# Designed miniproteins, single chains: the designs that were tried, part 114

Each design is a single chain, and the fold is of that chain. pLDDT is the mean over its residues in the fold that is shown.

## One batch from the design tools (miniprotein)

Design m3961
Fold by ESMFold2-Fast:
Structure m3961 (fold): chain A 77 residues (1-77)
Amino acid sequence: SAAEKAKAIAEFEKALKELEEAIKNKAPVSEILEILRRIQDILGTLAKLADDEELAKLLKRAEELFKKVGEYLKEQA
């Protein structure tokens, strides 16, 4: 349980970093959408393993990056 949570948090942080780099490098929309889908799957796992306070902190970090993603996707449209 604790090890599974730690692994899920590490994968979440890695996926956020990959998403940030993809935006910085102006990656194709398809690549960004694949990373977003992976983040969504990881968040589903974290919702089962993390407490409300831990999950809220992780979501707050992602919220700023998701705003940047939204802006980037509008530029590609």
Scores: mean pLDDT 83

Design m3962
Fold by ESMFold2-Fast:
Structure m3962 (fold): chain A 85 residues (1-85)
Amino acid sequence: TAETAEKTAREKARKNGGILTEEETGKATREGVLKGGGDKRGGYTAESVALSKAAENGGKLTEEEAGEAGREGGRFAEGLGGGPK
């Protein structure tokens, strides 16, 4: 899930000339989590984490930053899939 979210975010950034907006990063992360077998709740959680990362970078992420945000969001979603913390 985390690896799929990272890959999806990186591919989206590359197709957009190496940059993703905050909203695009969140959507790419959610999509990647769902493709990796995550549930809807995990997908939305990953999106929220990625949006926070994008906001910290002024609303724009490079391909590498988008990948890191996606990976972090995906890992957080995996933690939620294991039960409440």
Scores: mean pLDDT 73

Design m3963
Fold by ESMFold2-Fast:
Structure m3963 (fold): chain A 74 residues (1-74)
Amino acid sequence: AAAPAVARDYYVAGKYEEKLSDTEAKVWVVVTSDKSIPYKEFKSKEELEAFAAELKAQGVDTVLAESIVPVKPA
């Protein structure tokens, strides 16, 4: 590994997308160090946050990330 901090792999375990406008959406992603956790798309940010909290409570190394992405108008 180029640096010790990046020596471990993270896997996307959850995603939630919220429409902000006709051209923008905000996306939340949960990534974990445990590849056995199946990927899920969530219907709400609260469900995604609850999922991340549950994984952390179980001792799973979990990161919640957010970004704003452009969406094409319908």
Scores: mean pLDDT 73

Design m3964
Fold by ESMFold2-Fast:
Structure m3964 (fold): chain A 114 residues (1-114)
Amino acid sequence: SHSAELDKEALESDKELRELLLELLIVEGLLRMLHGIAKVILRREEDPKRREQLRLLIEYIEAVLNEDEEKAKEYKEKLEKLNPEPDIQKMLKVVEKLAKRRKELLEKIEELKK
């Protein structure tokens, strides 16, 4: 069976699992939205300092979505060392909160599926 069909059966069998899967969908949607926004800003950005910060933010979001914890840590540390501009810092803090919540949701979903 395809993963999409299996997810539908899981949602029917457990209300808690359904609520966690729906929240995961929203959190991942927000991360992808922020990734898209950062890419749009980068395409229009002329300041080389801001371009480097936006590039690192994009790479951090991609590493989070790919569950590459080592790369996520590396890109986040590099971005923090550049003392990011206030708007980029606000985006970074939102991404950090979403990444933490995503990890918590994935761990809870894994426990319920065992």
Scores: mean pLDDT 86

Design m3965
Fold by ESMFold2-Fast:
Structure m3965 (fold): chain A 95 residues (1-95)
Amino acid sequence: SARERIRELLERAAELVGEEARKWAGVPDANPEVLIAGILFRLYADGASPQEMVDYLVTKLGMPEELARELVRAMLEHPDVFLEVYSELVAEEES
């Protein structure tokens, strides 16, 4: 499902760049999946182009370009599902 694919991509991103995401945000205890999803959601809400979102993830977090493209594509194809996954991750962190 789109939800399962988005969670898989966020888990992979967190494994690879989670520490850099925490450092960038200044929050050492934050769930890196929540941080990465939050960054993507904020870029999308601010009207960033697909390429600007990919470039941000690659240059600011050190994310592999292929993974960044897959995450951005998933966000753009399923923004409502991406928001649902983000909300679920936030609820899990607050529990």
Scores: mean pLDDT 81

Design m3966
Fold by ESMFold2-Fast:
Structure m3966 (fold): chain A 84 residues (1-84)
Amino acid sequence: SLLEEAQQLLQEALKYIQQGKYEKAKELLRKALEIAKELLKQGDYVSAYVIAKTVLTLAKKLGDKELQKEAEELIKKAEEELKK
């Protein structure tokens, strides 16, 4: 599933962060965020929210302000839909 693919990418990103391979980690975080956007489009707001929250946490550790902003925007959209 898309959720399982995103979770695998996030686990790999965390391992790259632990190894100091930050650019590879950022690439995987961007791919996971694209999956979260697709899940949001499909109406899977819970999975999109969970993935985006993890991306935000890791993006903060990497100091990647652009990834942080994109993840925060996705979280907000998922929260707005879940409130309905």
Scores: mean pLDDT 89

Design m3967
Fold by ESMFold2-Fast:
Structure m3967 (fold): chain A 70 residues (1-70)
Amino acid sequence: MTVSDEEAERAAREALRESGIPLEKLDSVRVEDGVVRVTLSEPVDGEKATRAAVRIEERTGLPVEIGLKP
């Protein structure tokens, strides 16, 4: 399945919001090699990150990686 960066970002924003992660912590969302890569500017609770990843996967059908900006 092909998902655009825009579609992935929309899914990520909704998932972060519903998982209690402030959108101010979202740096970027990209689809690379069939994986949705969510980059955060600040650390978040691991349980919240896991819930957000599951929600993004349900919306996009792609595996999800959430990490911190280097």
Scores: mean pLDDT 82

Design m3968
Fold by ESMFold2-Fast:
Structure m3968 (fold): chain A 65 residues (1-65)
Amino acid sequence: LKTREEAEKLRKEAEKLINSESPEDREKGLRLLNENAEALKKFGVEIPGEEAAREAARRLLEIAE
């Protein structure tokens, strides 16, 4: 990531993937956030509620099972 604007764009893309109905897309979105978390913090872009949403989804999956 070169600029904060690009970091915001990546965050929005990952958020879109995480909100997708496809579990494959959700996993891809989480991977993008995880892999770029350090760069996002460097540019002052805080990881939004995607992590909380991911944790909630994981717990929901365990409970539903």
Scores: mean pLDDT 66

Design m3969
Fold by ESMFold2-Fast:
Formats: C-alpha cells, structure tokens, sequence
Structure m3969 (fold): chain A 55 residues (1-55)
C-alpha cells in the first residue's frame, strides 16, 4: 500500500535527523525519495504532516 511505503520513507528520514521534527530539508528529502519510489507528493506530505503534528 502506498501509504505504508510513504510512512516508511518518512520514518527513515526521521532516523537520519536523530528523531527531530522534520524541517524543510527533511521534508524535501522525504519528497525526493517518494518521487524516486513512484509515490505522489500528496501521499508523502500526509505522512510528514501526521509526524510533525505529534512533534
């Protein structure tokens, strides 16, 4: 499922940022990986927004 793949991409970006809230750089990184995996920006952005709302 695309949402599960998007969630994993965001989790990997969070790990690289030492668990901090995703800033503009982290958001761009997740979007870039999502595009390479054939996912839409909206699916990646939804997972980013859900993560950032909690932090």
Amino acid sequence: MDEEKAKKIVEDEVENLNGKKLDKSGINGALTVGRLEGLSDSVIQKQIDEYNEKN
Scores: mean pLDDT 76

Design m3970
Fold by ESMFold2-Fast:
Structure m3970 (fold): chain A 85 residues (1-85)
Amino acid sequence: DLTVLTGSVVVDGVEVPVVVQQKGDQVAVQAAVPASWSEEQKKRAAEAAIEWAEEQLGKKLKVTDVLEKEDSETRYIVVYAELEG
Protein backbone atom coordinates (compact mmCIF):
# COMPACT_ATOMS: atom_id res chain seq x y z
CA ASP A 1 0.00 0.00 0.00
CA LEU A 2 1.16 3.54 -0.73
CA THR A 3 2.03 5.85 2.20
CA VAL A 4 2.09 9.59 1.48
CA LEU A 5 3.58 12.17 3.87
CA THR A 6 3.45 15.93 3.29
CA GLY A 7 5.41 18.64 5.04
CA SER A 8 7.96 21.38 4.47
CA VAL A 9 11.56 22.35 5.20
CA VAL A 10 13.07 25.83 5.43
CA VAL A 11 16.08 26.50 3.16
CA ASP A 12 17.69 29.94 2.91
CA GLY A 13 14.67 31.37 4.78
CA VAL A 14 12.23 29.97 2.18
CA GLU A 15 9.62 27.30 2.93
CA VAL A 16 10.06 24.33 0.56
CA PRO A 17 7.09 21.92 0.29
CA VAL A 18 8.08 18.25 0.59
CA VAL A 19 6.10 15.14 -0.39
CA VAL A 20 7.28 11.64 0.53
CA GLN A 21 5.75 8.55 -1.09
CA GLN A 22 6.64 5.09 0.25
CA LYS A 23 5.70 1.71 -1.19
CA GLY A 24 7.42 -1.18 0.57
CA ASP A 25 11.14 -0.36 0.69
CA GLN A 26 10.89 2.14 -2.21
CA VAL A 27 10.72 5.85 -1.39
CA ALA A 28 10.29 8.97 -3.54
CA VAL A 29 10.99 12.38 -1.98
CA GLN A 30 9.80 15.47 -3.87
CA ALA A 31 10.85 19.03 -3.06
CA ALA A 32 9.15 21.97 -4.80
CA VAL A 33 11.64 24.82 -5.36
CA PRO A 34 11.49 28.09 -7.32
CA ALA A 35 12.66 27.62 -10.93
CA SER A 36 15.07 30.57 -10.42
CA TRP A 37 17.05 28.75 -7.69
CA SER A 38 20.75 27.97 -8.21
CA GLU A 39 22.20 24.45 -8.32
CA GLU A 40 23.60 25.01 -4.79
CA GLN A 41 20.18 26.05 -3.43
CA LYS A 42 18.56 23.03 -5.10
CA LYS A 43 21.18 20.72 -3.54
CA ARG A 44 20.49 22.19 -0.09
CA ALA A 45 16.74 21.73 -0.63
CA ALA A 46 17.17 18.09 -1.72
CA GLU A 47 19.45 17.38 1.26
CA ALA A 48 17.01 18.98 3.72
CA ALA A 49 14.07 17.07 2.17
CA ILE A 50 15.97 13.75 2.45
CA GLU A 51 16.80 14.46 6.12
CA TRP A 52 13.14 15.32 6.82
CA ALA A 53 12.00 12.09 5.12
CA GLU A 54 14.53 10.04 7.15
CA GLU A 55 13.22 11.64 10.37
CA GLN A 56 9.58 10.89 9.44
CA LEU A 57 10.31 7.27 8.43
CA GLY A 58 12.81 6.57 11.24
CA LYS A 59 15.26 4.99 8.77
CA LYS A 60 18.17 6.04 6.59
CA LEU A 61 17.58 6.33 2.84
CA LYS A 62 19.89 4.95 0.15
CA VAL A 63 19.55 7.37 -2.77
CA THR A 64 19.29 5.57 -6.14
CA ASP A 65 18.33 8.40 -8.54
CA VAL A 66 17.72 12.16 -8.57
CA LEU A 67 15.53 13.73 -11.26
CA GLU A 68 14.37 17.28 -11.92
CA LYS A 69 10.91 18.03 -13.34
CA GLU A 70 10.07 21.57 -14.43
CA ASP A 71 7.00 23.61 -15.14
CA SER A 72 7.01 27.36 -15.92
CA GLU A 73 7.41 28.59 -12.29
CA THR A 74 8.34 25.57 -10.16
CA ARG A 75 11.12 23.01 -10.34
CA TYR A 76 10.50 19.67 -8.66
CA ILE A 77 13.49 17.74 -7.36
CA VAL A 78 12.55 14.07 -7.08
CA VAL A 79 14.86 11.81 -5.07
CA TYR A 80 14.34 8.08 -5.49
CA ALA A 81 15.66 5.98 -2.62
CA GLU A 82 15.41 2.66 -0.80
CA LEU A 83 14.94 2.17 2.93
CA GLU A 84 18.22 1.05 4.53
CA GLY A 85 18.17 -1.25 7.59
Scores: mean pLDDT 84

Design m3971
Fold by ESMFold2-Fast:
Structure m3971 (fold): chain A 81 residues (1-81)
Amino acid sequence: SREERLLQVEIELHELRTNPPKTKEELLKFLDNLIKLHSDDPELVKKLQELKEQLENGEPIEKLVPKLIEALEEYARRLRA
């Protein structure tokens, strides 16, 4: 349900804000898990795949984590609408 998806993304946002990934490997694992969990939302999956590509191309984690938070916040807003 949308309510279950919203709860899941709010948990993911809380984890990112309180205990963010500290290494490229941790962020890659986090992104892969998010892609699997939200596979039914092509808009979010596309944004997550773009972030994964940027990470694989050497973008710093400090730049990518805020972008990931933004993508998940936009997804949460879509679920509330």
Scores: mean pLDDT 87

Design m3972
Fold by ESMFold2-Fast:
Order: sequence, then structure tokens, then C-alpha cells
Structure m3972 (fold): chain A 66 residues (1-66)
Amino acid sequence: SMAELEAKQEEIARGLGLGAGEVLGGKATEVKILERSKTRLLAEVKTEGGELKVLIDTATGEASVA
């Protein structure tokens, strides 16, 4: 169903955001997806180093602080 597909895509996006936040800011505890597109993910991640906005290119896996 569409609802199952959306839930799975949300889970993948959260995993990517947490992973990127942890690499950039230390241990990640919480993620909020701000924007999700086919090629881009913008997330707000609570990390040990503080709260970060992270931009991820989903085609390349490149992550940066937004």
C-alpha cells in the first residue's frame, strides 16, 4: 500500500539523517526530517555536539552541515 511505502521511505530517511548527524556531530539521539525529495534529504539532528541541520545528497551519499 501507499501508506507502507511512505512509512518505509520515512524510516530510510531517518536512518540516513541519524547516520550523517552522528558522523558530523557525534552520537545522534533524535532526527527530524525537514525536506525529502528523490535526490535530497534535509534533516535536523540532535547530536552530542549539538543540534545540526544536515543536507544529504541521496544519489552520492554526500552529507554536509546546512
Scores: mean pLDDT 78

Design m3973
Fold by ESMFold2-Fast:
Structure m3973 (fold): chain A 95 residues (1-95)
Amino acid sequence: MELTGLSPKKGPRGTKVTVTGTNLDEVPDSSKAIFTSTETGEEVEGKILSKTKDKLVVEIPEDAPLGKNEFSIETENGATSNTLPFEVVEEPYTE
């Protein structure tokens, strides 16, 4: 598999991100979406909600580190995809 893009490229926790790529239907259901803070090195697992041949939908976890992250997919056998930049932003305060 290869990841080619994220849409959106930034969002608050709980955002559903569409990941584009090649051979994404070959990603096992046991695979994890990994968000790694570029500032702290903290890794947090996000959930893959759906997959097709060229798209995944991933939800940003509630404990995702704020700021600049690297996004990747890790399979059950420890194989990791290429990384794409993703920025976790604070939720808009709309009180």
Scores: mean pLDDT 78

Design m3974
Fold by ESMFold2-Fast:
Structure m3974 (fold): chain A 65 residues (1-65)
Amino acid sequence: MLEGLKKMYEAAQKAREDGEEAKRKTASIAGDVLGTTFATYLESLSIEEFIEAVKRQYKLAEELA
């Protein structure tokens, strides 16, 4: 779980540089890790909001681990 979230976080950081393509790639990883509903939510966000949402999930996972 935490490894998947870390991979998702790293991909989200690339979204700022690579734009929507990196955003779609990260949403796909999120679907595998956290489920399709969360992936759909991430796809609905702007790139900036998307990066913040992924960072928030990773921080919460660290606090629970």
Scores: mean pLDDT 70

Design m3975
Fold by ESMFold2-Fast:
Structure m3975 (fold): chain A 86 residues (1-86)
Amino acid sequence: MPTPDQLREAGRKALEAVDIVSVSDKDTADKAIGELRDFLSSLGDELLLKQLVGLVETAKNTKSEFVIGAVRNALQGYVDRPDQVL
């Protein structure tokens, strides 16, 4: 089970991936998601991996700044309140 510090790091890396996928081409975005997936796999929590990768892919596939903002707010919860996202 991930520690609060690992959840904070996961949220931070997912926010970084959202920033990349929001401004980058498809290949750069796919690489960023792959690197995030590899990191999350190292934590041994499949549900956390699916949740965070799903949020980043939502940001990648949308044209809505509102949806990207909602994804960023959800991921910021892992950084600010890791104990409340479990």
Scores: mean pLDDT 80

Design m3976
Fold by ESMFold2-Fast:
Structure m3976 (fold): chain A 98 residues (1-98)
Amino acid sequence: ELEELEKEAKELQEKLDEAKEAIENEDLEKAEKILREMGYKEELKTKEDLLKALAKLAIEKQEKFLKRLAELGLAELPSEKELEEALKKFEEAFKKYL
């Protein structure tokens, strides 16, 4: 189950990386497509809108993963240290989009 979360987080990071790179390269159409595929449904008209969408998705997904990891950690991870290390790893995974 932890392996499933790690896989989901990695796939999401790859999409966020692609969206961020597209925004930085001014490929706004590609960035919009990626963010839409990730479930963002608000208007995306400007580069600022795309950057806000990227940050919002990163925050929302980070919070969801951290919550699920904590719930799994209480049941599956044998120590507080292992839970803290796993939570830190997931937090670090999304910080670059904020």
Scores: mean pLDDT 75

Design m3977
Fold by ESMFold2-Fast:
Structure m3977 (fold): chain A 92 residues (1-92)
Amino acid sequence: DIEEKIKEIAKELAELAKELKNADEEKRKEIAKRSEKLAEEAQKLADEAKDPMLSSLALNLSELAKLLAKLAKEGVNPEILDNIILSAESIV
């Protein structure tokens, strides 16, 4: 079940990153908040995971979600954004 939750977070993160490409200011604020929540959820899964591999995947998702929140707040870098999408989709 932890693996399925990790995949769900990865799917949501990839979709938020895709939405950020065409987001206005209000949507960017929403994406930042949702990405911060995903980072918290991923960190919780990392702490709960008994499997070191699942814990590492969840930690990586937490860091990607934090990075997406930063891009939403500070401005979109297309190369970094594409890397977030590719990394998140690789977990799904």
Scores: mean pLDDT 86

Design m3978
Fold by ESMFold2-Fast:
Structure m3978 (fold): chain A 72 residues (1-72)
Amino acid sequence: SDKLQAAILLEQARIYLQNGDYEKALKYAQQAADLGTGRIKSLALRVASQAYRGLGDEKKAAEYEAKAKAAE
């Protein structure tokens, strides 16, 4: 199901984020956000925001944090 797939992608994004692989964290987080809805989408957008901070993109980090709050 889309919900299960989004949850798996979100978990992969979190693992990459914890390992400092910000480019992969962002890729999987964006896929999770596209497939997910509600809380899964919001959490995926927050992971994308954190990945952008890791990459030094403060503007994109703030944008994705705002998107995450709007998705709740």
Scores: mean pLDDT 88

Design m3979
Fold by ESMFold2-Fast:
Structure m3979 (fold): chain A 78 residues (1-78)
Amino acid sequence: NPALEAFVEKVLSQNPSETIIRMVEEVRRLYEEGRLSEAEIEEMLKKLETQKPEEVLVPLLTEEGVKELEAAVEKVTS
C-alpha cells in the first residue's frame, strides 16, 4: 500500500495531535476493510500538499463514519 504508507508518514511527520493519530488509524482500518480505495488515499495525499491533515481527514470520514465518530464524541461529552 504505497499510497497509504506515504499518507501515514506524511501526517505523522507533522507531529499531529492524538485526535489526528486516531483518525489516521481509522483511515487504515477503512482501507483494510475495503471501504476506502487506493484512489481516495491518493487524492488525500495530493490534498495534504496544500491542506492540513484535519482538513483532509474530516471530509473523507464524514462520507463514511463521521456520524459514528460524532455520536462517540457526543457520548463522551454528554
Scores: mean pLDDT 69

Design m3980
Fold by ESMFold2-Fast:
Structure m3980 (fold): chain A 62 residues (1-62)
Amino acid sequence: LVGKVFRALKDIPKSDENTLELKKGDLVEVLKEVSSVHVEVKSLKTGETGIVLKDYLEYVGD
């Protein structure tokens, strides 16, 4: 997953300081796997980093 580009499947609200706010269709690069269900990502649109659920992301390389 690290270094791969994913797309947000839905709007993701900023729920806390660690969460990245995303809109459906935003592209992110995976920087780190935090847990079995969470990844740290960087928004390619804003350059901001934060944690999101893996289930909300779709791999773009398909």
Scores: mean pLDDT 80

Design m3981
Fold by ESMFold2-Fast:
Parts: structure tokens; sequence; C-alpha cells
Structure m3981 (fold): chain A 55 residues (1-55)
């Protein structure tokens, strides 16, 4: 599933609440967001884990 727009913003907000992401909530899936998601992988909902694992 493609991580873009609202889904990317939801992921950014979720990771920011967990303390893994401190960037802007802009809906862009960049390297900073990817690294934050990989660090917090075990804490992510399954819907985010599958796209991140394939990146």
Amino acid sequence: EKLTGKKAKDLQEYLKKLGYYDGEIDGKFDKKLLEAAKKAFEYLPEIYQEPIKKL
C-alpha cells in the first residue's frame, strides 16, 4: 500500500507522538520519516509495517 498524503501525515503524527520523528507533518515520505518508521517498526500498526518492509 502506498504511503502518501493523509496516510503519510498520519504516520508522521504517530511517530512524533512516540518520539521517533521531529520533522514537519507535510505528508511527504522522505528518508527522515523512513528511518523513524524503521526504528519504531515494532510499535507501528500492521498497515504501515508492510509498505515500510518493502522499502
Scores: mean pLDDT 74

Design m3982
Fold by ESMFold2-Fast:
Structure m3982 (fold): chain A 70 residues (1-70)
Amino acid sequence: SSQEKRREAILTIASLTVAAMLYYLQGDKEKADEFLELADGIYKAVEAEDYEKLEELIKEAEKRIEQLKA
């Protein structure tokens, strides 16, 4: 459902923002900015109701977040 997709997007944006703050604390502004740009992309996809692009961006976000857990 569209509501479920929006919920997933919000949780993904929150996770990306936390990751960006972590990179900022490590002094990696470039990585922090990359994560924030991805979060902005997800937000814009939700606002545009571009669910195909939203799914692609969430998949990329999940991949990047998973790399942080390793």
Scores: mean pLDDT 85

Design m3983
Fold by ESMFold2-Fast:
Structure m3983 (fold): chain A 80 residues (1-80)
Amino acid sequence: SLQEQIERQKQGLTTLTDAIMATGDKEKIQKWLDILKQQIADLQALLADSSAPADELEAARALLPVVEAQVAKVEAYLAK
């Protein structure tokens, strides 16, 4: 189902972010931050698209705050 797909994407994002941060490799962590910021830009562009399918908009609305939370987490780590 769409809800199961969204939940898997949320869990995948958080699990992968935690795994990358656990490496302590600042270069890899910075590259992951760049990817997360690009994902925010892509999700915001999708949400601004009045022609986007309803299921894609539902997924984007659900995923955007999760990606934003991962960005904040990674930025807080790199600022120390």
Scores: mean pLDDT 88

Design m3984
Fold by ESMFold2-Fast:
Structure m3984 (fold): chain A 89 residues (1-89)
Amino acid sequence: DELIEKAKEELEKEIREELEKLGYSEEEIKEQVEKAVKAFEEIVSRLTPDTSLQEALEIADEVLSKNPELSPIVKRLVREAVLSLVEEL
């Protein structure tokens, strides 16, 4: 799906830009991006055409709670990406 692939690319870019500004190493950025993309893919896999915005955010919060290694800013960016994707569906 073109929308999902675009959302993933935008999420990866935003995570890299924000973590680079905060002084994260390239190794730390790669780890955060990999984990965030996997979390985003898991969230998207649970979405249906009938999924409400509230339900999508509840799924996102559940998946993100299982990823304690993700920085708070990365979790926020994943939630924002899910919100944007659901509004386009």
Scores: mean pLDDT 84

Design m3985
Fold by ESMFold2-Fast:
Structure m3985 (fold): chain A 78 residues (1-78)
Amino acid sequence: GDEALFALVERTVAEHEKLADKYVKEGNYELAAKHYEIAARTYEGAADVATDPAVRQRLRALSEELRKKAEEIKKKGE
């Protein structure tokens, strides 16, 4: 069900955000951005298999927010 899918996705995203935070603290903005991009792709993949249109829309919106965050982090490394 979509609830179990959401729980799995949230755990995977949290792990990548934790790694991104570690790399931000180390000044490695390129690698931090890559982990935000992986988290974004995780939400996008979940949206592709979600059965509820509202859940799909929310997952895609969350993916877009993480992609935006990745771009902002990349700019800090330039």
Scores: mean pLDDT 85

Design m3986
Fold by ESMFold2-Fast:
Structure m3986 (fold): chain A 81 residues (1-81)
Amino acid sequence: SVADSDIVTSLRLRLVAATPEQQLAARALAISAGFEIVEELPSGELKFALDKRVPYSTLKRALANLQRVAEEVTIEELEVE
């Protein structure tokens, strides 16, 4: 389990966004939050990575924003200090 005070050192996300509009919004939000794009599939599956030391409370806001524009948001990998 991850607490708001935990320092995240690595995060991998998988998103499903059905429309090009949702895909563009998800990409913009992820990049603004400091994620890099790992993979984009024509099916609407997007993968993002973050390899920075940040409090989980900060990432929690970014995850909530992504959940508003994507059909699915999955944490594939999460490492904390």
Scores: mean pLDDT 84

Design m3987
Fold by ESMFold2-Fast:
Structure m3987 (fold): chain A 96 residues (1-96)
Amino acid sequence: MKELDEEAIRAAREAADAVRQGKSPEEVHRYALRMHELAQKAETPGAVGGWAMASGAAYGAETRDPRHAEQGANAMKDAGSPLAYEAGRRAAEAIG
């Protein structure tokens, strides 16, 4: 597993756990910002797309909208990023 992929999955799980534990929207937002930072650090077009979709999944956890998180996860799967897909799926599970 690449370091950025591990960080994305960890950030998504932390966002999901924060939602489940009833943490503040501000704390959940920090995980969404971290996912966005990872997307900005990815230097290939495919990686940038994958990280952006993972950021969307984390943002779905922040908004507490399971449909938003599910859409993000499916987009990541279609883009061929199984690790980003897993991150989005974890966020969707925590909301719904």
Scores: mean pLDDT 57

Design m3988
Fold by ESMFold2-Fast:
Structure m3988 (fold): chain A 134 residues (1-134)
Amino acid sequence: SLIDQGIAAFEAGDYERALALFQQAREQYKRGTKKAYATAAVEVARLALGEEIDEREYGTAINGLKMASLAGDKEADYYLGQVHRLLGLVAERQGRLVDAVFHYEQAARYFERAGDLEAAQESRQRADRLRQQI
C-alpha cells in the first residue's frame, strides 16, 4: 500500500519521498483509520524534514485514532503504534534519546494491543538499548 511504501521510505531516511507517499495515501483514503494515519504521518514526515507540524491536522487525526482504539479497533492501535515508532525514529536520529525511549515504549504498548507482538518486541528492544545510553 501507499502507507507501507511511505513507512519504508521514512525508515530509510528518505523523508521527502515518505511525505509524498503519505500525502497520496491521505488523498486516496476518504475516511477511517487509514485516512487518520496518513494525515498524522504527513505531519510526522514534515517534522522529520525540520518543518513545523500542523498541530490541528495532527491533533484531529490522533484523536480520531484514539477514539477508534477505545472502541476496540485493532487497526487504530496498529497505526498509533506506527505514529509513535516514527516519532521515536526522528527523536533517535536527532539525539533526543529520552523522547525516543518514550515514543518506542508507547509504540510497543499500542502494537501489543493491536496483536502485533513482533513489532511490540522490536520497539521494546529499541527503547531498552537507548535507555542504556542515557
Scores: mean pLDDT 92

Design m3989
Fold by ESMFold2-Fast:
Structure m3989 (fold): chain A 99 residues (1-99)
Amino acid sequence: SLLEEAEKHLEEGKKAFEEGDKEKAIEHLKLALEYLEKKYEEIKPVFEETPEEEIERLIELLDEIVRLAEELGDKELAFRAGVLLGVIQLRLAVERVFK
């Protein structure tokens, strides 16, 4: 699945970060974000019908990308992931109020 591919790349990015390979870490975080962006586009029209656990997983993965991107000094990647994170968190908060 798109979430499984994102998680795989995030784990490879974390491993590269621990090994001091900053360029490889950023490459894998960018790939992870691309899979999460594709996942959001997939659920966007059916957001209210998407299981909350799946949305929370997407939030958790995006939050981890934001933190790692900030530690790596990739401000553009952190901003891109952070914007998507904020949009999803806001939508989930609104959904919870109206359910």
Scores: mean pLDDT 87

Design m3990
Fold by ESMFold2-Fast:
Structure m3990 (fold): chain A 98 residues (1-98)
Amino acid sequence: SNIEKVNQLIFLFTQYMMQIRDETDPAAQAQIQQQLISSIESGLTELGVPQSKIDQIISQVQQQIDQIRSLTDPEQQRRQIMQASIWFQDQLIAELKS
């Protein structure tokens, strides 16, 4: 079940990041971001990740969202989302090895 939870979190992360990219309304973007953060907090808590590490991951995710939103080229945004997804996967794999 942990492998399934990790795969689901990675899938949800990528989907939410793409939704944040595509949303033009600031209020709706903020709501999607809150949903992403809540999903990460819930999922990582269920996996037994310490709160301090969850807070660090959330801070980095917020920085990645800001970076993606600063980009004007859709292809650059897509590449940045893919890089963010790989980083997130690496974080989850590291926690599973602990």
Scores: mean pLDDT 85

Design m3991
Fold by ESMFold2-Fast:
Structure m3991 (fold): chain A 87 residues (1-87)
Amino acid sequence: MPSEEELLEAFEREVKRLLGEISRLEHAGAPPSEIVAKLEEARRRIEELYRRVAPLLSPEQQARLARATASVLATLDARIAEARARG
């Protein structure tokens, strides 16, 4: 079984990877519709990863991951709204 630290590091790595893909598309001048699609995909993947990882953590680490996940999802929701306003 992976440790709680390994699970949290894997979660953070996946979030950074997804956000990095979106930043690369924005830098390449991708249309707002493509940015929205990638943000929505990242949101779904992060929620799915949270559902898989959270039950494996202690209550303290579950609370930490829940707060971090809520913050990331709120940021993605704001970016989706901004990208839709540009399209």
Scores: mean pLDDT 84

Design m3992
Fold by ESMFold2-Fast:
Structure m3992 (fold): chain A 92 residues (1-92)
Amino acid sequence: ARDGVRETAEGLGVELPDEHVDAFERAVKLGDVSSVILFLQGMVAESLGRPVVQTTPLISRSYIDEVRELVAQGLSPLEAAGRIVRRRVESL
C-alpha cells in the first residue's frame, strides 16, 4: 500500500515522491520482484549516501547498469531507481 511504502521510506530517512510511491505500489501489485528489489536498493543507497549496490543475481545487470549511468549523470540513487522502476512498470 502507498502508506506502507511511505512509512518504509521515512524509516530509512528517505523522501519519496508520489510518482515513485505509485511506481513501487504498481510493481508490488504486479509481482515484479526485480523492480521492487531495485527500488529498495535505491532507498538503502540513498539513506547511506553511497552508490547503487550490486544486486546480481536478483536484478538484471542491465537495470543496475542503467541506474549506475543515471547516478553518474547526477541523479540520486533513489531518483535513478524510481525512473527505471516507473519505465519497467509502464511497459507491463
Scores: mean pLDDT 73

Design m3993
Fold by ESMFold2-Fast:
Structure m3993 (fold): chain A 61 residues (1-61)
Amino acid sequence: MPSDEEVLAALVAQARAETRRLAEADGLSEEAKETLVRDTERQTRAWFAADPEAARAAYLR
């Protein structure tokens, strides 16, 4: 099983990439894309801290 640090890093990377892709498709500015990606990273880290079991389950799906 990967470590919690590895799981968190993978979830953050995936969330950032998906958020940037969706923002790009919506035609948002580079500034807006950067802000959304940063917010998504913060939310993903907060979620992992609040409910690490649910986060690990999401990673394993």
Scores: mean pLDDT 81

Design m3994
Fold by ESMFold2-Fast:
Structure m3994 (fold): chain A 69 residues (1-69)
Amino acid sequence: MEKAREAAEEASDENGYVDPGMAAGLALERGVLDEDGAAKAIMQALTKADENGRATKEDAAEALTASAT
């Protein structure tokens, strides 16, 4: 869980929004997710994106955590 949140925070911009692909990539590099989990996390984060297509770091961290199991 903590590593997923750290990946989302590192991928977040100065306004607290994150690119789901960047967050999933960082989680993969840190061993939180495998490749299949990373793809699933991206899809889940996109379903939680705001009307501008951006996910919050909290939504991204939740998607990464859900995809790690």
Scores: mean pLDDT 71

Design m3995
Fold by ESMFold2-Fast:
Structure m3995 (fold): chain A 103 residues (1-103)
Amino acid sequence: MAEEIVELSPDRDEAVLKAIELGQYLRAQGKLEEAIKAFEVALKAASKDNPLRVRVLINLGKTYNAAGKKEKAKEYLDEALKLAKSQGSQSAIDRISKLKKEV
């Protein structure tokens, strides 16, 4: 189980977090296609080993659900769940499982 990550690259993590924040802001405004593009930028900034990648995948799932694309929303949430399990993040697993019930 992964309980801590002590050596993250702060510059990369800040870039990912800012891209997530932008995507969440755009989603809140109903700009769903622009939000998806912002989260895709976050995925590009989040390497495959970056723990923030789970958060990006969760946000893509939420945004696709908001756009009425329930099948794609489930696909992204399943990918997020698989990655969260590999990282041992119980909080992320619980969050994703609840979100899958809302799709």
Scores: mean pLDDT 78

